# Designs tried in a protein design run: designed miniproteins, single chains, continued (5). Part 9

Each design is a single chain, and the fold is of that chain. pLDDT is the mean over its residues in the fold that is shown.

## One batch from the design tools (miniprotein)

Design m16280
Fold by ESMFold2-Fast:
Structure m16280 (fold): chain A 84 residues (1-84)
Amino acid sequence: TEKEIEELKKESETDPVGALKRLAELLRKALKEGDWESAKKLMEAINELGERHPEAARQTAPYITAQALIGMSDNLIESGVLPK
């Protein structure tokens, strides 16, 4: 949600790695649920925080990628695009 994104942006000034991981988990959930509007906002927030904290972005990039792929895969299975 917008509130969670704004809270995580504030927390990123203290713990950018933790904030990016939490955004990745929210992205996974949004993707799994097919909430593309929230997924887009979460991706934009991840990109913004990655620009502000490039070292944290490098450390979390594999985790963010994994969370996004899992979320998309779960969505495709649940929607019937991929077989269960």
Scores: mean pLDDT 81

Design m16281
Fold by ESMFold2-Fast:
Structure m16281 (fold): chain A 55 residues (1-55)
Amino acid sequence: SLEEKVEELKRYAEELGLKTNLGDAQIKAILDGTNYDLEKAKEVLERIKAAEEAP
């Protein structure tokens, strides 16, 4: 379900240690952009993490 995917993605963001606090709306937007593919959505979070480490 969508709610389960949102919760899983939020959990993954916490595990990555993202400095940006992503709300449900942002998580849903990421899922929508990846056609609700959890693996692709996780890759988006990994890219956000990489951007946070840039100067």
Scores: mean pLDDT 80

Design m16282
Fold by ESMFold2-Fast:
Structure m16282 (fold): chain A 92 residues (1-92)
Amino acid sequence: MAERVRELLEKAEEYKKQAEKYAEKYKETKKIEYGKKALEYLEEALRHMLEAVLLDPDLDPENASTAAEVEERLAALPAQLEAALAKLEAKA
């Protein structure tokens, strides 16, 4: 594997962990600030993952389809995550 692709995937995983951490803090504290940080980190994770797939299409046997699906998911992500946070806020 190209070192650059590996670095992008490692960063994507780290951003995903940060997103999960802040989402958990939002559940515990009900502070919208933590929810916003969770969204920001998840967006960064998906951007790095998409960049890695585009640099090395062989990461997935369905590489062209996978790249397009990740792009669509990234575009829909803000609305989906906002809806998820709204549900958490409604339960608070």
Scores: mean pLDDT 66

Design m16283
Fold by ESMFold2-Fast:
Order: C-alpha cells, then sequence, then structure tokens
Structure m16283 (fold): chain A 93 residues (1-93)
C-alpha cells in the first residue's frame, strides 16, 4: 500500500473566488472521507493574501498508484489566479 500526500497552494484575484474554491475543496474532501480513503485533511485560508493552502493524505492500494514518488505542478489561469502543488508518495510495508 501507499500513502500519498497532496499539498497545494492557490492564490486568487478576488475574495469571492477564494470562498468558491474553499467550498469546492471542502466538498471534495468530504467525498474522499466518505470513501474511507482519507487519512488527514487541512484547509488553511489567508483572506488578506487571498490564499488557500490545502493538504490531504490518502492511502491507496499498490494497483491504484500511477504517480512518481514526487511530482510538482504549477499553473496560472486567464483571470490571474495561480496554483502550485506537490505530491509526495510513501510506500507502506
Amino acid sequence: AYRVTFDFEMTFKTAEELEEARAQLEREIAELRAQGRLVSASIEADEAERRLRVRFTLELDDVELALPDYSEAEATDAEGNSLRGRVEVERLP
């Protein structure tokens, strides 16, 4: 089995976009929890900086893992919102 940790930082142009993203992430985390796959989750909001940091950890079977031990991604949308994320993978005994 594997433990996979997702750590994403998102910066938003407006407070409204931040609140919409927070609500969506809370729904997605609740769905993962309902599936019994979620080990831990946290969402941290900095409203002054219009920034969300989301960290969650999943346990996956060996056959579900298609990711390298470490990967990083970043993107900026047309509205000027940014996303930077990393994925860390740990093999469990």
Scores: mean pLDDT 71

Design m16284
Fold by ESMFold2-Fast:
Structure m16284 (fold): chain A 62 residues (1-62)
Amino acid sequence: SSEEALAAGLAAIAAARSADELAAAVQTYLNTIGKQGDAAAEAAAARRLSEAGRRAATELGL
């Protein structure tokens, strides 16, 4: 589900220690969210994941 994919993506973002790891986590889980088949839930989950990635980038000094 989009919610499960979002939860996994948020965990991957929290575990990222570099720009490359963060970019890989965001791209991997955006693709996973996009495969769920519910456009509204997908858009909401993708927005949440992107916001989390941006916050993590700031915390890493990127």
Scores: mean pLDDT 80

Design m16285
Fold by ESMFold2-Fast:
Structure m16285 (fold): chain A 81 residues (1-81)
Amino acid sequence: SKLDKMMALLDAIYDLRMIGLDVDLELGMPEEEVQAQLEKDKELYKELKELAEEMVKQGKSQDEILEGLKQFILERSQQEQ
């Protein structure tokens, strides 16, 4: 289904991000910084999945969903600065 494809895409992106953090740890990034980023990314991706599921239920296109996810990330990033 459209929902299953969107969830699979988000899961793949999350897995690639986790690999990136694992690489950062191996390259000598402090464990505390890696752990803090991991917790932030885990929560962010949970919320992105919930938002994507809601948008699929509303009949949004893939492009509309991706734009909505981008806006969500931008707004969250601005709150952290």
Scores: mean pLDDT 82

Design m16286
Fold by ESMFold2-Fast:
Structure m16286 (fold): chain A 90 residues (1-90)
Amino acid sequence: MSPIEIKLKAFEEVEEALKNKDIEKLAEIVRETLRKLKELYPDWSKEEWESVIEEFKEYVLELSKKLDKELQEKVREKMEEVKKEMLEEI
């Protein structure tokens, strides 16, 4: 499966989690997907890996604009936490 197919499937799962206002499930989907990508593509440069992490964060934050302001802030804080965790796993 290509990296783009894995990302697109994860984006669909993220959209469903946000629709259900399940911020913990959203974070789990992102973490699991990024770990799967790292396992399948260990030859990615640090820059490519950082780019993929940022792409997921930006996509999630854009989708979160449909939520109320309090939930948007919770999503932002959770995604910053996920980004930090994933960058430390490099």
Scores: mean pLDDT 81

Design m16287
Fold by ESMFold2-Fast:
Structure m16287 (fold): chain A 79 residues (1-79)
Amino acid sequence: AAPSAEEIEEMLARLAEEEARLRAELAAQGRGLSERERLAIELLRRGLEALRAGDAAAYAEAVAGFARLARGEEVTAAA
């Protein structure tokens, strides 16, 4: 079954927590997020927001974008 609105909000909160942890770990190494890491986080956030809105097309687009990024293909965020 699809997650509830509350579960999606929890997933968005966990994504923000994981981004903060990643930023802290990278800062300890003297670097910030790469463009790939930034795009991956953005696509995950967009996918969760689309899922919360019930927008199946936007969710599918975000998932496809994430999969392309994972394969090393060029990805741009939709306007």
Scores: mean pLDDT 75

Design m16288
Fold by ESMFold2-Fast:
Structure m16288 (fold): chain A 102 residues (1-102)
Amino acid sequence: SGIARTEALAAKNEQYSEAYKLLAEGLKDPSKADEYTAKVKSLSPELAKLGEEAKKINEEYLKDPEKKKEEREKKALELEILSGAYDGLSTMGRTAVKLGLA
């Protein structure tokens, strides 16, 4: 049914929101980057690639923070925007389900 599909999509969007938020926080705090990357990988097999991409971004930042500062800050903001977008989509989907919409 349309409702079941909306619920499944809302759950995936919630997972993506959390994953992008963790990736953005890892870029802001390199000391926790490995922990946050591991947590993203633990959320689901399909999110493992996001964790690997985040690890690569964090490794590049740690090798040359001064040269990569602007790029890192822009990427962190991009990930925060994506997290917010997926959170909004999840919230709308959950609201639609509660209202009996599909």
Scores: mean pLDDT 75

Design m16289
Fold by ESMFold2-Fast:
Structure m16289 (fold): chain A 90 residues (1-90)
Amino acid sequence: SSLVEETRKRIDEIIEEGKKNNLSVEEVKNRITAELKWAVTQGLSMEDARELARYAAERLKETYNLSDEEKEELLKEILEELEKVYEYVK
């Protein structure tokens, strides 16, 4: 969908800007999480949100040279925040 494509593009832009400005992994994760939360309020499905969160975690691992364990913790944190939004947005 156009929303999935636009959100993926914004994730890429956030990661590139984070790298350019030497932002921490935590700051970039928080910005990605905020973007995904906004996309959820616009109608992003749970399935698409999980795929985009997984995509973001892989990109963060590659960009910041994280371990698989660190990547899984970031993914878990993003997914927990997204699940909170889905529980309360109707």
Scores: mean pLDDT 86

Design m16290
Fold by ESMFold2-Fast:
Structure m16290 (fold): chain A 118 residues (1-118)
Amino acid sequence: NSLLEQAKEAIAKMRSSDPLERYRGAVDLYRLASAGPEAARAIIEAGGAEVLLELLSDSDPRVRIAAGLALGSLLLSDPKGAREAGLAEAAVAALRELTSDPDPAVRAWARTGLATLE
């Protein structure tokens, strides 16, 4: 499955020690998730949602925002699949924590994302 292969490649970037590669991987998953429910399911199958949740606590604020955008797109593209996988509650809880983030851009983004998902 080419979608699963694309998800795995993005996840490998997200596991990089380089924050720029982690950012690129999260953006790649955001684009893939936005392609629709089939692509969103491939991301969930590959374990991409768990890695995105980890990146919401990343040291680089750009990576935190990109991971949140990717999670939001994943939940919006396949709300039923995300709920069945138990990801909706975990994502909402993580986004709530980001409303208290030290970076003001992350805080503003998290408030907007939370309003969209709730």
Scores: mean pLDDT 81

Design m16291
Fold by ESMFold2-Fast:
Formats: C-alpha cells, structure tokens, sequence
Structure m16291 (fold): chain A 85 residues (1-85)
C-alpha cells in the first residue's frame, strides 16, 4: 500500500510540474497552431498530448522507467503529427 500511495503522489506531482513547465509556452503554441491552420480542437489535443508526455517523462526520470520514457516520446511524436495535419 505504501508503494502504491507513493506512486499516486508522484503522478499527481508530475502532472502539476508538467502544467507549470508548459504554462509559459501554452498560449504561444496555441496561437502558432491556429495561425498555421489547425482547428481549436487540434490545438487543444496537441497541448494535451504534450502535457501528458511531460508528466510521463517526469515520472520516468524519477523512477528510471525506460517504458514510461519511451511512452512519453511517443506522445510527443503524436502531438507533432497533429500539428502537421
């Protein structure tokens, strides 16, 4: 139970940290995506994927999980694909 509690707290902290890291770039990225012809939904989805990727990257760094690091990279690639559409 202690390990599970620690993991949940780590995920919660990683999510908050990811939001803080992306906040300075969020408005600029959204505006750039819209200017490039992306819909508001596409811009929102790309930003959601980047937030999830950053959170997983933080957890991977703290736990040493190669699987989570790989998953974070996949989410970044998906966000870039949404931007190219």
Amino acid sequence: AEELGAARELIREARAEAEERLAPHREEMRAALLAAGASEEQAERALELLLEAEALGIVAERTGSEELRRRALELVARAAEVVRA
Scores: mean pLDDT 76

Design m16292
Fold by ESMFold2-Fast:
Structure m16292 (fold): chain A 95 residues (1-95)
Amino acid sequence: SVQELADAIAELMKKNNGKVSADELAELLVQYLGIPEEKARRLAEALKRITGSDYIPAEKLADVVREAARLAGLPDETVEKIYQAALAGAIKALS
């Protein structure tokens, strides 16, 4: 679910000084939203390209993951679920 994904993102960020790895985020998207592994890999690649880093800080996560999800060719409904989970997870991690 989106809520469980948000909680998982928050926990990873708390463990990693307010950042999440692109690869770990992609694994969570497969686990919690059931996106295809190929699309998750493309999303991780797009995140690394957009940010120039393997790690994304909480304050940038929601916007950059939304762009990466669109570039990975995910449907709009899935992109919005990812965006909402990333936003909620980042806010929770920063609190």
Scores: mean pLDDT 88

Design m16293
Fold by ESMFold2-Fast:
Structure m16293 (fold): chain A 66 residues (1-66)
Amino acid sequence: DPLLEKAREALKKDPLNPEAIGVLLSRDEISEELVARLEQLLKENPDDKTLQAALRVARTWLEERK
């Protein structure tokens, strides 16, 4: 998946890239590391409802699969 590979490379350069994080979320590539990055983004932008929703989705996905 070329979008997923580009997203992984983008996150290596900028771990808080929201477009790259969105691609990982859409591809079921959710991990503890991704959740930590979303938490950091939300700390920088606490009123971002999209980040709040993304973090809830990522946490729910991990809980269902662990």
Scores: mean pLDDT 74

Design m16294
Fold by ESMFold2-Fast:
Structure m16294 (fold): chain A 80 residues (1-80)
Amino acid sequence: SLKEEIEQLKEENKKILKEIEKLAEELGDEHAKELAKIAKLLYENALEVVEKEKDLKEALKILQDMHEELLKVKKEIEEI
């Protein structure tokens, strides 16, 4: 169901965020740490918006957009 897809994307996004934070800590790079902080803020803001969103299709889209953004941040940190 759409609700199950939303919950799965929330879990996947949380996992990617944890991977981003771990990579930034392991690198010890200032830019990587700043990217991880921004990713966390964007993730938290997206979750807040999704909790208030009554349209499940729109909520899913927000989480999909967040998923793509988190993957981009992870790639940028990996390329440092």
Scores: mean pLDDT 86

Design m16295
Fold by ESMFold2-Fast:
Structure m16295 (fold): chain A 90 residues (1-90)
Amino acid sequence: SLKERILKGIINVFKEAIKAAKNKDYETAINSLKVAISLAEQAREYLPKEEVDRIISLLKKAIEAAKNKDYEKTIEYMQEAISLVEELLK
């Protein structure tokens, strides 16, 4: 379904963001997280408002942590967002 494709797309973008952060490439990580926000906004047609707002909030927190080069916080917020998206795929 289109919903499943969008959610899997978000997870794939998160994997790329994590890979970039592990390489200390925070600019690429931030750009990937911005793409994930755009995909989450597209998911508003298929998901409850509260769930999309939570995903976007976590992504914005991950972007701010990445801007501060805070590796641990960046990964923490991304992992929380991935877990939330994976629950929505069930």
Scores: mean pLDDT 85

Design m16296
Fold by ESMFold2-Fast:
Structure m16296 (fold): chain A 77 residues (1-77)
Amino acid sequence: HMKEKVEKLVKEAEEAIEKGDYDRALRIASMLITKGEIDKAREILKKIREKYPNDPEVQKKVDALEKTIEAIEKRRK
């Protein structure tokens, strides 16, 4: 079922973070948001913030995805 595919995406995002490929990790977080896996997307975004706390470009991209999550949670059309 869908859970196994989500777990693969989470592992791929964690590996991307370890390799320093934050763009790939951000793309995977965006895919998880699209699939409604908000909690998993938040976990990935938190790990990106912790790995790159002083990188303003990374922080801006994480902030953009967090705003997308907030918009979805408000369920505003």
Scores: mean pLDDT 78

Design m16297
Fold by ESMFold2-Fast:
Structure m16297 (fold): chain A 50 residues (1-50)
Amino acid sequence: MKTITVKVSYSDKDKLAKELGLNPKLLKVGDVITVSEPGKDSIRYVIVED
């Protein structure tokens, strides 16, 4: 299983939070969210400063 790292700018974090069912107010710069699904590669999202 391969892990793909994706950088998400702080201005785009609200869209990511909505897609993942998370509260966008809880996401901040430096946070890491890993999404794993059976039979798919894991995606590691890193919130970065704009």
Scores: mean pLDDT 78

Design m16298
Fold by ESMFold2-Fast:
Structure m16298 (fold): chain A 87 residues (1-87)
Amino acid sequence: MAKEELFEKAVEEWAEKLGTLYYSVGGFPSLEEALEWARKWVTDTMKGIDPGNTPQTEGEKLLAAEIRELGKKVEEEGEKIELLEKK
């Protein structure tokens, strides 16, 4: 279903970017662990759920804001598709 596909695609794209970034700065012992953490964090952030860690750096705050905005855009696009199908 288009809404679920858009959400899943957005999560995968941002998880890859965020996980790779944190792995490259030595935040995780393996890329796999970084990607797993990033998928969960992106999913929770897009849904507006606090993942349990308050952003401590300006970079983390900016990323959280961008991902929340992305989550809203995906929801809006999904709603538009649903409205078109209803007619």
Scores: mean pLDDT 66

Design m16299
Fold by ESMFold2-Fast:
Structure m16299 (fold): chain A 97 residues (1-97)
Amino acid sequence: MRYRVRITTAPMQISREEALRIGASLATQFLREAKRAGLKLVSPLEMSVSEVDGGYQISLEFEIEGTRAQVEQVVAAVRRHAAELGLPEVTIEVEEL
């Protein structure tokens, strides 16, 4: 099955440079966990940093191929990593294609 995944942080009162570092960390961890779970990346990973409510919001979007259970395993691992980075709860949306 194919899935579109979007990871969005809450707006944070940080610098743009810090937002880019956090985004890169989340992207790297997602790709690592996806590979570990046996998921295939089928589109380039897109990262954006947007100014929202006087802070910065990070969004990651990509398409992956695998099973629903593998996707949910990776989502859980990425949520743990975000918590370890001290981030407020991230929104992760998974759409079956």
Scores: mean pLDDT 83

Design m16300
Fold by ESMFold2-Fast:
Structure m16300 (fold): chain A 92 residues (1-92)
Amino acid sequence: MVPKSLMEKAREMAKELLEILEKDEEKVKEMIEELSEHKDDPYISKAIEAIKEKKYELAVGYLFLAAAKQAKTEESKAAYEAVAKELFEKAA
């Protein structure tokens, strides 16, 4: 089971990313430029395309799947994957 505190932190991070993507066009440009250095990750590549299409929930979901692959603990990985699933369900 994923700790509630870890899920809460992951959900708050997702909320902050969605707020940036929806409201801060300059920060979105910077984010795309930074993410483009990591396009070899298929989830990062999909996230960039989703941002360009204004599909922000889908984009944040892919970013969380990329983060899950880099997670140092199984608990963090499970939290990121769970939040990605919630975002994909909202995007559908």
Scores: mean pLDDT 82

Design m16301
Fold by ESMFold2-Fast:
Structure m16301 (fold): chain A 109 residues (1-109)
Amino acid sequence: HHMLSEEERQRLDEETKKAVEEAKKILENGTSPRQKKVAELILKLEEKARENPDLRYEYSVIIVLLKKYPGNEKILELAEKAVNTDDPEEVRKIVEEMRRIAKELEALG
């Protein structure tokens, strides 16, 4: 668990909601298999967040990072792993690894 500022929580919530809404539109109108796969994972992660409210923060981070880096194979693999696991410790490890990858990607661009 990370203690976020109120501003950071609001920003994360807004980004998560936007990612989910965009994913719904992609599933309705999308032609790219990659875009549809990313959109499907985002919606499945939102379902996981609703089923596991104690992990809502973790799933929101995964959704936002998947939207920011949809072409990164490691991010995609970790998001798929998060959808397929019910272990809270595994989900937290996935978030930590995804954040590490995101920082490396930000440093390169």
Scores: mean pLDDT 81

Design m16302
Fold by ESMFold2-Fast:
Structure m16302 (fold): chain A 87 residues (1-87)
Amino acid sequence: LAPRITRAQEAIDAALPEVQRLAAEGKSPEEIADAFRKALAPVLSEEEVNLAARTLRYQLEKGRSVEQALDTAKTAVLVELVRKENE
């Protein structure tokens, strides 16, 4: 569990510069979420990628900063990983 949590955190954190760049270029929340999904697909499962991208898009649509949206997406993935291990 702990190594998988660390890997998920590192993958999401590694996507931050790309997500910040797209936001600075004025890309839509949908476009940013699509790029984020693409960046995560080689590292995370399909379920984790979809959860992270959906959460990021929702937070960006609410006008949250890229950093806040990314932190919320990380939290959502980590909660799901912990839940699966406890059930």
Scores: mean pLDDT 81

Design m16303
Fold by ESMFold2-Fast:
Structure m16303 (fold): chain A 59 residues (1-59)
Amino acid sequence: MDMERIQAAQSGLQNAQRMYQNQNFVDGTVNRFRDWGLDDLADQTRRVAQQRYDQSLGQ
């Protein structure tokens, strides 16, 4: 398994969770994961970003 892609994927997921209010960033991260063949991670990233956004509005 490609360690460079794994590290980039982990960083991308964490950054997307942090930048959940920036839809262009989230979309870019999702597209990058799909380009790497990480479709499940791409779907998870979008779902988590949306959930984080919704939860943050209640704080």
Scores: mean pLDDT 72

Design m16304
Fold by ESMFold2-Fast:
Structure m16304 (fold): chain A 81 residues (1-81)
Amino acid sequence: SPLEKIKELLREIRGLIPNPGLRRLVDEFIEQLDNMSVDNILAALETIGAMVRAALDPETAARVEELLEKAKEILEEMKKK
């Protein structure tokens, strides 16, 4: 399913994050994903992206952003009728 693919991308993102607090937020996001609206998921992805840019080195942040963009593409496909 599209949500399972997003969860897979989020698990990859979690693996790149050395910050335990940010990893916990990603884990909580994965657990809640099935209960969230598309708009809420998009807002959470934007929030994680901002936190990653602030907390991680530029190279790691860029890799995480690539995975976040893939997740956003899946969400945009879910919005199409």
Scores: mean pLDDT 83

Design m16305
Fold by ESMFold2-Fast:
Structure m16305 (fold): chain A 73 residues (1-73)
Amino acid sequence: TAADVYIKNLETNGDVSVPYLSFYSKSPEINALIEERAQLVADYKAGKISKDDLETRLIERDKKLNEAVAALK
């Protein structure tokens, strides 16, 4: 799944998306979604949440993030 690829990239390279996502930091709403995504990933790496929880929540947050980005431009 897309989540499996994302998790493998996080395990190997860390969260490579964080520097690029900083370009979307002009909106408090987008910043909140970026921080929530980073927190979910950190919780998964620490073993605090399951892979299923991470996958479900990432799908929800990615949809909200895409909608928020589209609303900006």
Scores: mean pLDDT 63

Design m16306
Fold by ESMFold2-Fast:
Structure m16306 (fold): chain A 67 residues (1-67)
Amino acid sequence: SEEEKRREAARELAVRKAVAIASKYGKIISVEVEELDENTFKITVKTEKGTITFLADLAAGTVEEIK
C-alpha cells in the first residue's frame, strides 16, 4: 500500500542519517537494522573505530545515538 511505501521510505531515510553520522567516526564496515515496533527501530553501525547504535523514531522523525 501507499502507507507501507511511505513507512519504508522513512526507515531508509533514518538509516541514511545514522550512516552519515557514523561515517564521521571512520570507515563503515556493516549496518544492521532491527525493527522494535511500528514506529521504532534500532540501527547498529560498525565502523573501523567501533560500533555506534542509534534509536530511530519514525513518529518523532528522530535518529538519536544510544550512549
Scores: mean pLDDT 82

Design m16307
Fold by ESMFold2-Fast:
Structure m16307 (fold): chain A 100 residues (1-100)
Amino acid sequence: SLDERIDEKIREALVRAAQEMGLTPEQAEKIAEIVLKLLRGEITPEQAYNELKKLGITKEQAIELLRRTRELVLQEMKDPAERKLALSRLDYILSKIESL
């Protein structure tokens, strides 16, 4: 589906962003799963932040990760409609994490 395809592209961007921040592939995959659960409404922003803290990720690092992911989506997601939807979802999450 369109939603599944967007989620897969966001996952790829999250993993790359996490690796660029010096995180291991295993940590990058776990972080991507937490963020995707948040994007799907399966967990709250507070729950997502608590799970990231268990992985040793600070609030500042989580915000940096989301900003880097947003930049990768802007640069690499070629379809304008998919890109707009992905950016909207990331901006919503970023706003919620920043307000914790």
Scores: mean pLDDT 85

Design m16308
Fold by ESMFold2-Fast:
Structure m16308 (fold): chain A 81 residues (1-81)
Amino acid sequence: SPRDTIVDRSMQVGGQTSSQIRQRIDQAVQNRDYDTVQQLNDIGIQLQNLMDQVQNMNRNNSSPGRIRRVYSQIQRLNQQI
């Protein structure tokens, strides 16, 4: 369904972004760049909240259009990494 498609894409992009955040945090820790670690942790929290929102919207039978707005926010966070 259109909802299943956008949920799957949201979780896929979110999961990939989460992995990239973890990798960049590891690099920042090695460089003792604690400001970057803090910023990436904050982005990671925002990402997790958006992914949780997608899952809640799926359980509540939210429209594909509403889920696509959350997906757009996940994509914007991905572009910040």
Scores: mean pLDDT 91

Design m16309
Fold by ESMFold2-Fast:
Parts: sequence; structure tokens; C-alpha cells
Structure m16309 (fold): chain A 78 residues (1-78)
Amino acid sequence: ADPEIEAARAELTAAGISQAAIDKAVALVEDAEFPVDVVGEDGNPIATGLRTKAAALRAVAAYLDQHPDAKPRLVPHT
């Protein structure tokens, strides 16, 4: 397992973020190349210029905790 992802997962669990949101965020972040932007289904940016798996995980998990039915995606930051 990626130790950066495992550390961020533990931090998010301690912060009270749902396990469903964390699991969805991990699935998106595992295959990503950095830096990335997080975009919603409409293509509008949620967070931009994320340089680490931990930063992307925190942003995506927080968004999915508030919007459990959302399907955000990661795109290359240019």
C-alpha cells in the first residue's frame, strides 16, 4: 500500500469523514499523475493545482463527504 495514501486515510477517518467518501477519493487518486485539478461533473473546478496524493485525497474526500452522489474527476493541471 502507498504510505502517503494510508497516512491521509487515517487523518480523514480521525476528522470524521465517511469511509465511503475516503474509499472513492482513494480510487480516484491512486492512478493520478500530479499536479491535478479536481473538477465536478459539469467541468467546474472544485480544487486546482494539487501537487500531492495527500492534498488531492483531502480535497476529494471532503467534497464527497458533503456530496455523496457526486462523481468528480481528476484532470491534469496546466
Scores: mean pLDDT 81

Design m16310
Fold by ESMFold2-Fast:
Structure m16310 (fold): chain A 60 residues (1-60)
Amino acid sequence: VPEEEIRDAIALILHGIANLLEKKGDYDGAIETYQRAAEIASPEVAEELNKRIEELKKKK
């Protein structure tokens, strides 16, 4: 299995955790979780996650 596919799968799990934190109103926790996901994701997925991080920073 390609490493990129495994990394994207882990990033998807972290994205799910970050979404739960957002629903709870824990924007700091969500941002940290998205940042961790972006570190291991493919460049395309990382770009999407970084965009989400910026959106969450604006909600604070």
Scores: mean pLDDT 77

Design m16311
Fold by ESMFold2-Fast:
Structure m16311 (fold): chain A 66 residues (1-66)
Amino acid sequence: RAQVVQAFIQRLQQLLAETDLQKRRELYQQMLQWLDEQVKRGLISQDEGDSYRQTLASVLQQLEQQ
């Protein structure tokens, strides 16, 4: 679980640092696929995965409003 949290934070920081809209959307899709795989492997719960997905959606929405 701790490794998943750290990896999520690192990926989120990459998303925040990306200035190209197309690459940002690609990173977002890669993060969603990665989260689904962590849930499938049992490394995080479905509820934890849903919380991470909600955080990602909120961050992307804020970035696209700028």
Scores: mean pLDDT 78

Design m16312
Fold by ESMFold2-Fast:
Structure m16312 (fold): chain A 95 residues (1-95)
Amino acid sequence: EQTVLTEEEYKEFVEKLLEEIEKQMKEVEELAKKNPERAKELLAAAYWSAALILSKFKDPKAQELAKKYRAKFEELRDAISPEVRAELARMEAVA
């Protein structure tokens, strides 16, 4: 049986997804704290992935959070190798 989502139910779904992404980000930050040598690389990858996922939703809150994570990613830019950066750019182009 099919469930038809209303526009408001879709927004609630997105809000739940935002909460889950924020919770996952907290877990990644905890892991980074335990691995200082890899902390910047781990955080950069997590922020980039979250921003990419959130950018696919036209919801204003999702877009705002995507911009926030993108900004955090840019702050960690020097921790990412040119090879990893090229691979991330390629994945964005294919997505």
Scores: mean pLDDT 74

Design m16313
Fold by ESMFold2-Fast:
Structure m16313 (fold): chain A 100 residues (1-100)
Amino acid sequence: AKNEEISKLYQQAADLFEEGARHLDAGDTDAAAAKVREAYLKMSKVYELEGDLERAKRLRDMAPVVEARIRGLADEDRDVESALLRMSSSVLRLASKKYS
């Protein structure tokens, strides 16, 4: 069902943000950037399924921009970004439960 697919996509995006945070904690900004890009693409698919094509497009367009930003993070900024990715993961897990 549509709601089951959306719930699964939110869980996948949440897992990808947590993986990204772990890579940042390990100092691997390239691996973190790739995971966050994938998370944005999963979120874009949620909005496509909801019929919000404009928001879906914005998330797809933002995916490479966020990837580039995370790859370019200074060492001192990684802890804050890791915390923000973990918060994003938590929000997406709550969103997933709404569609379960």
Scores: mean pLDDT 89

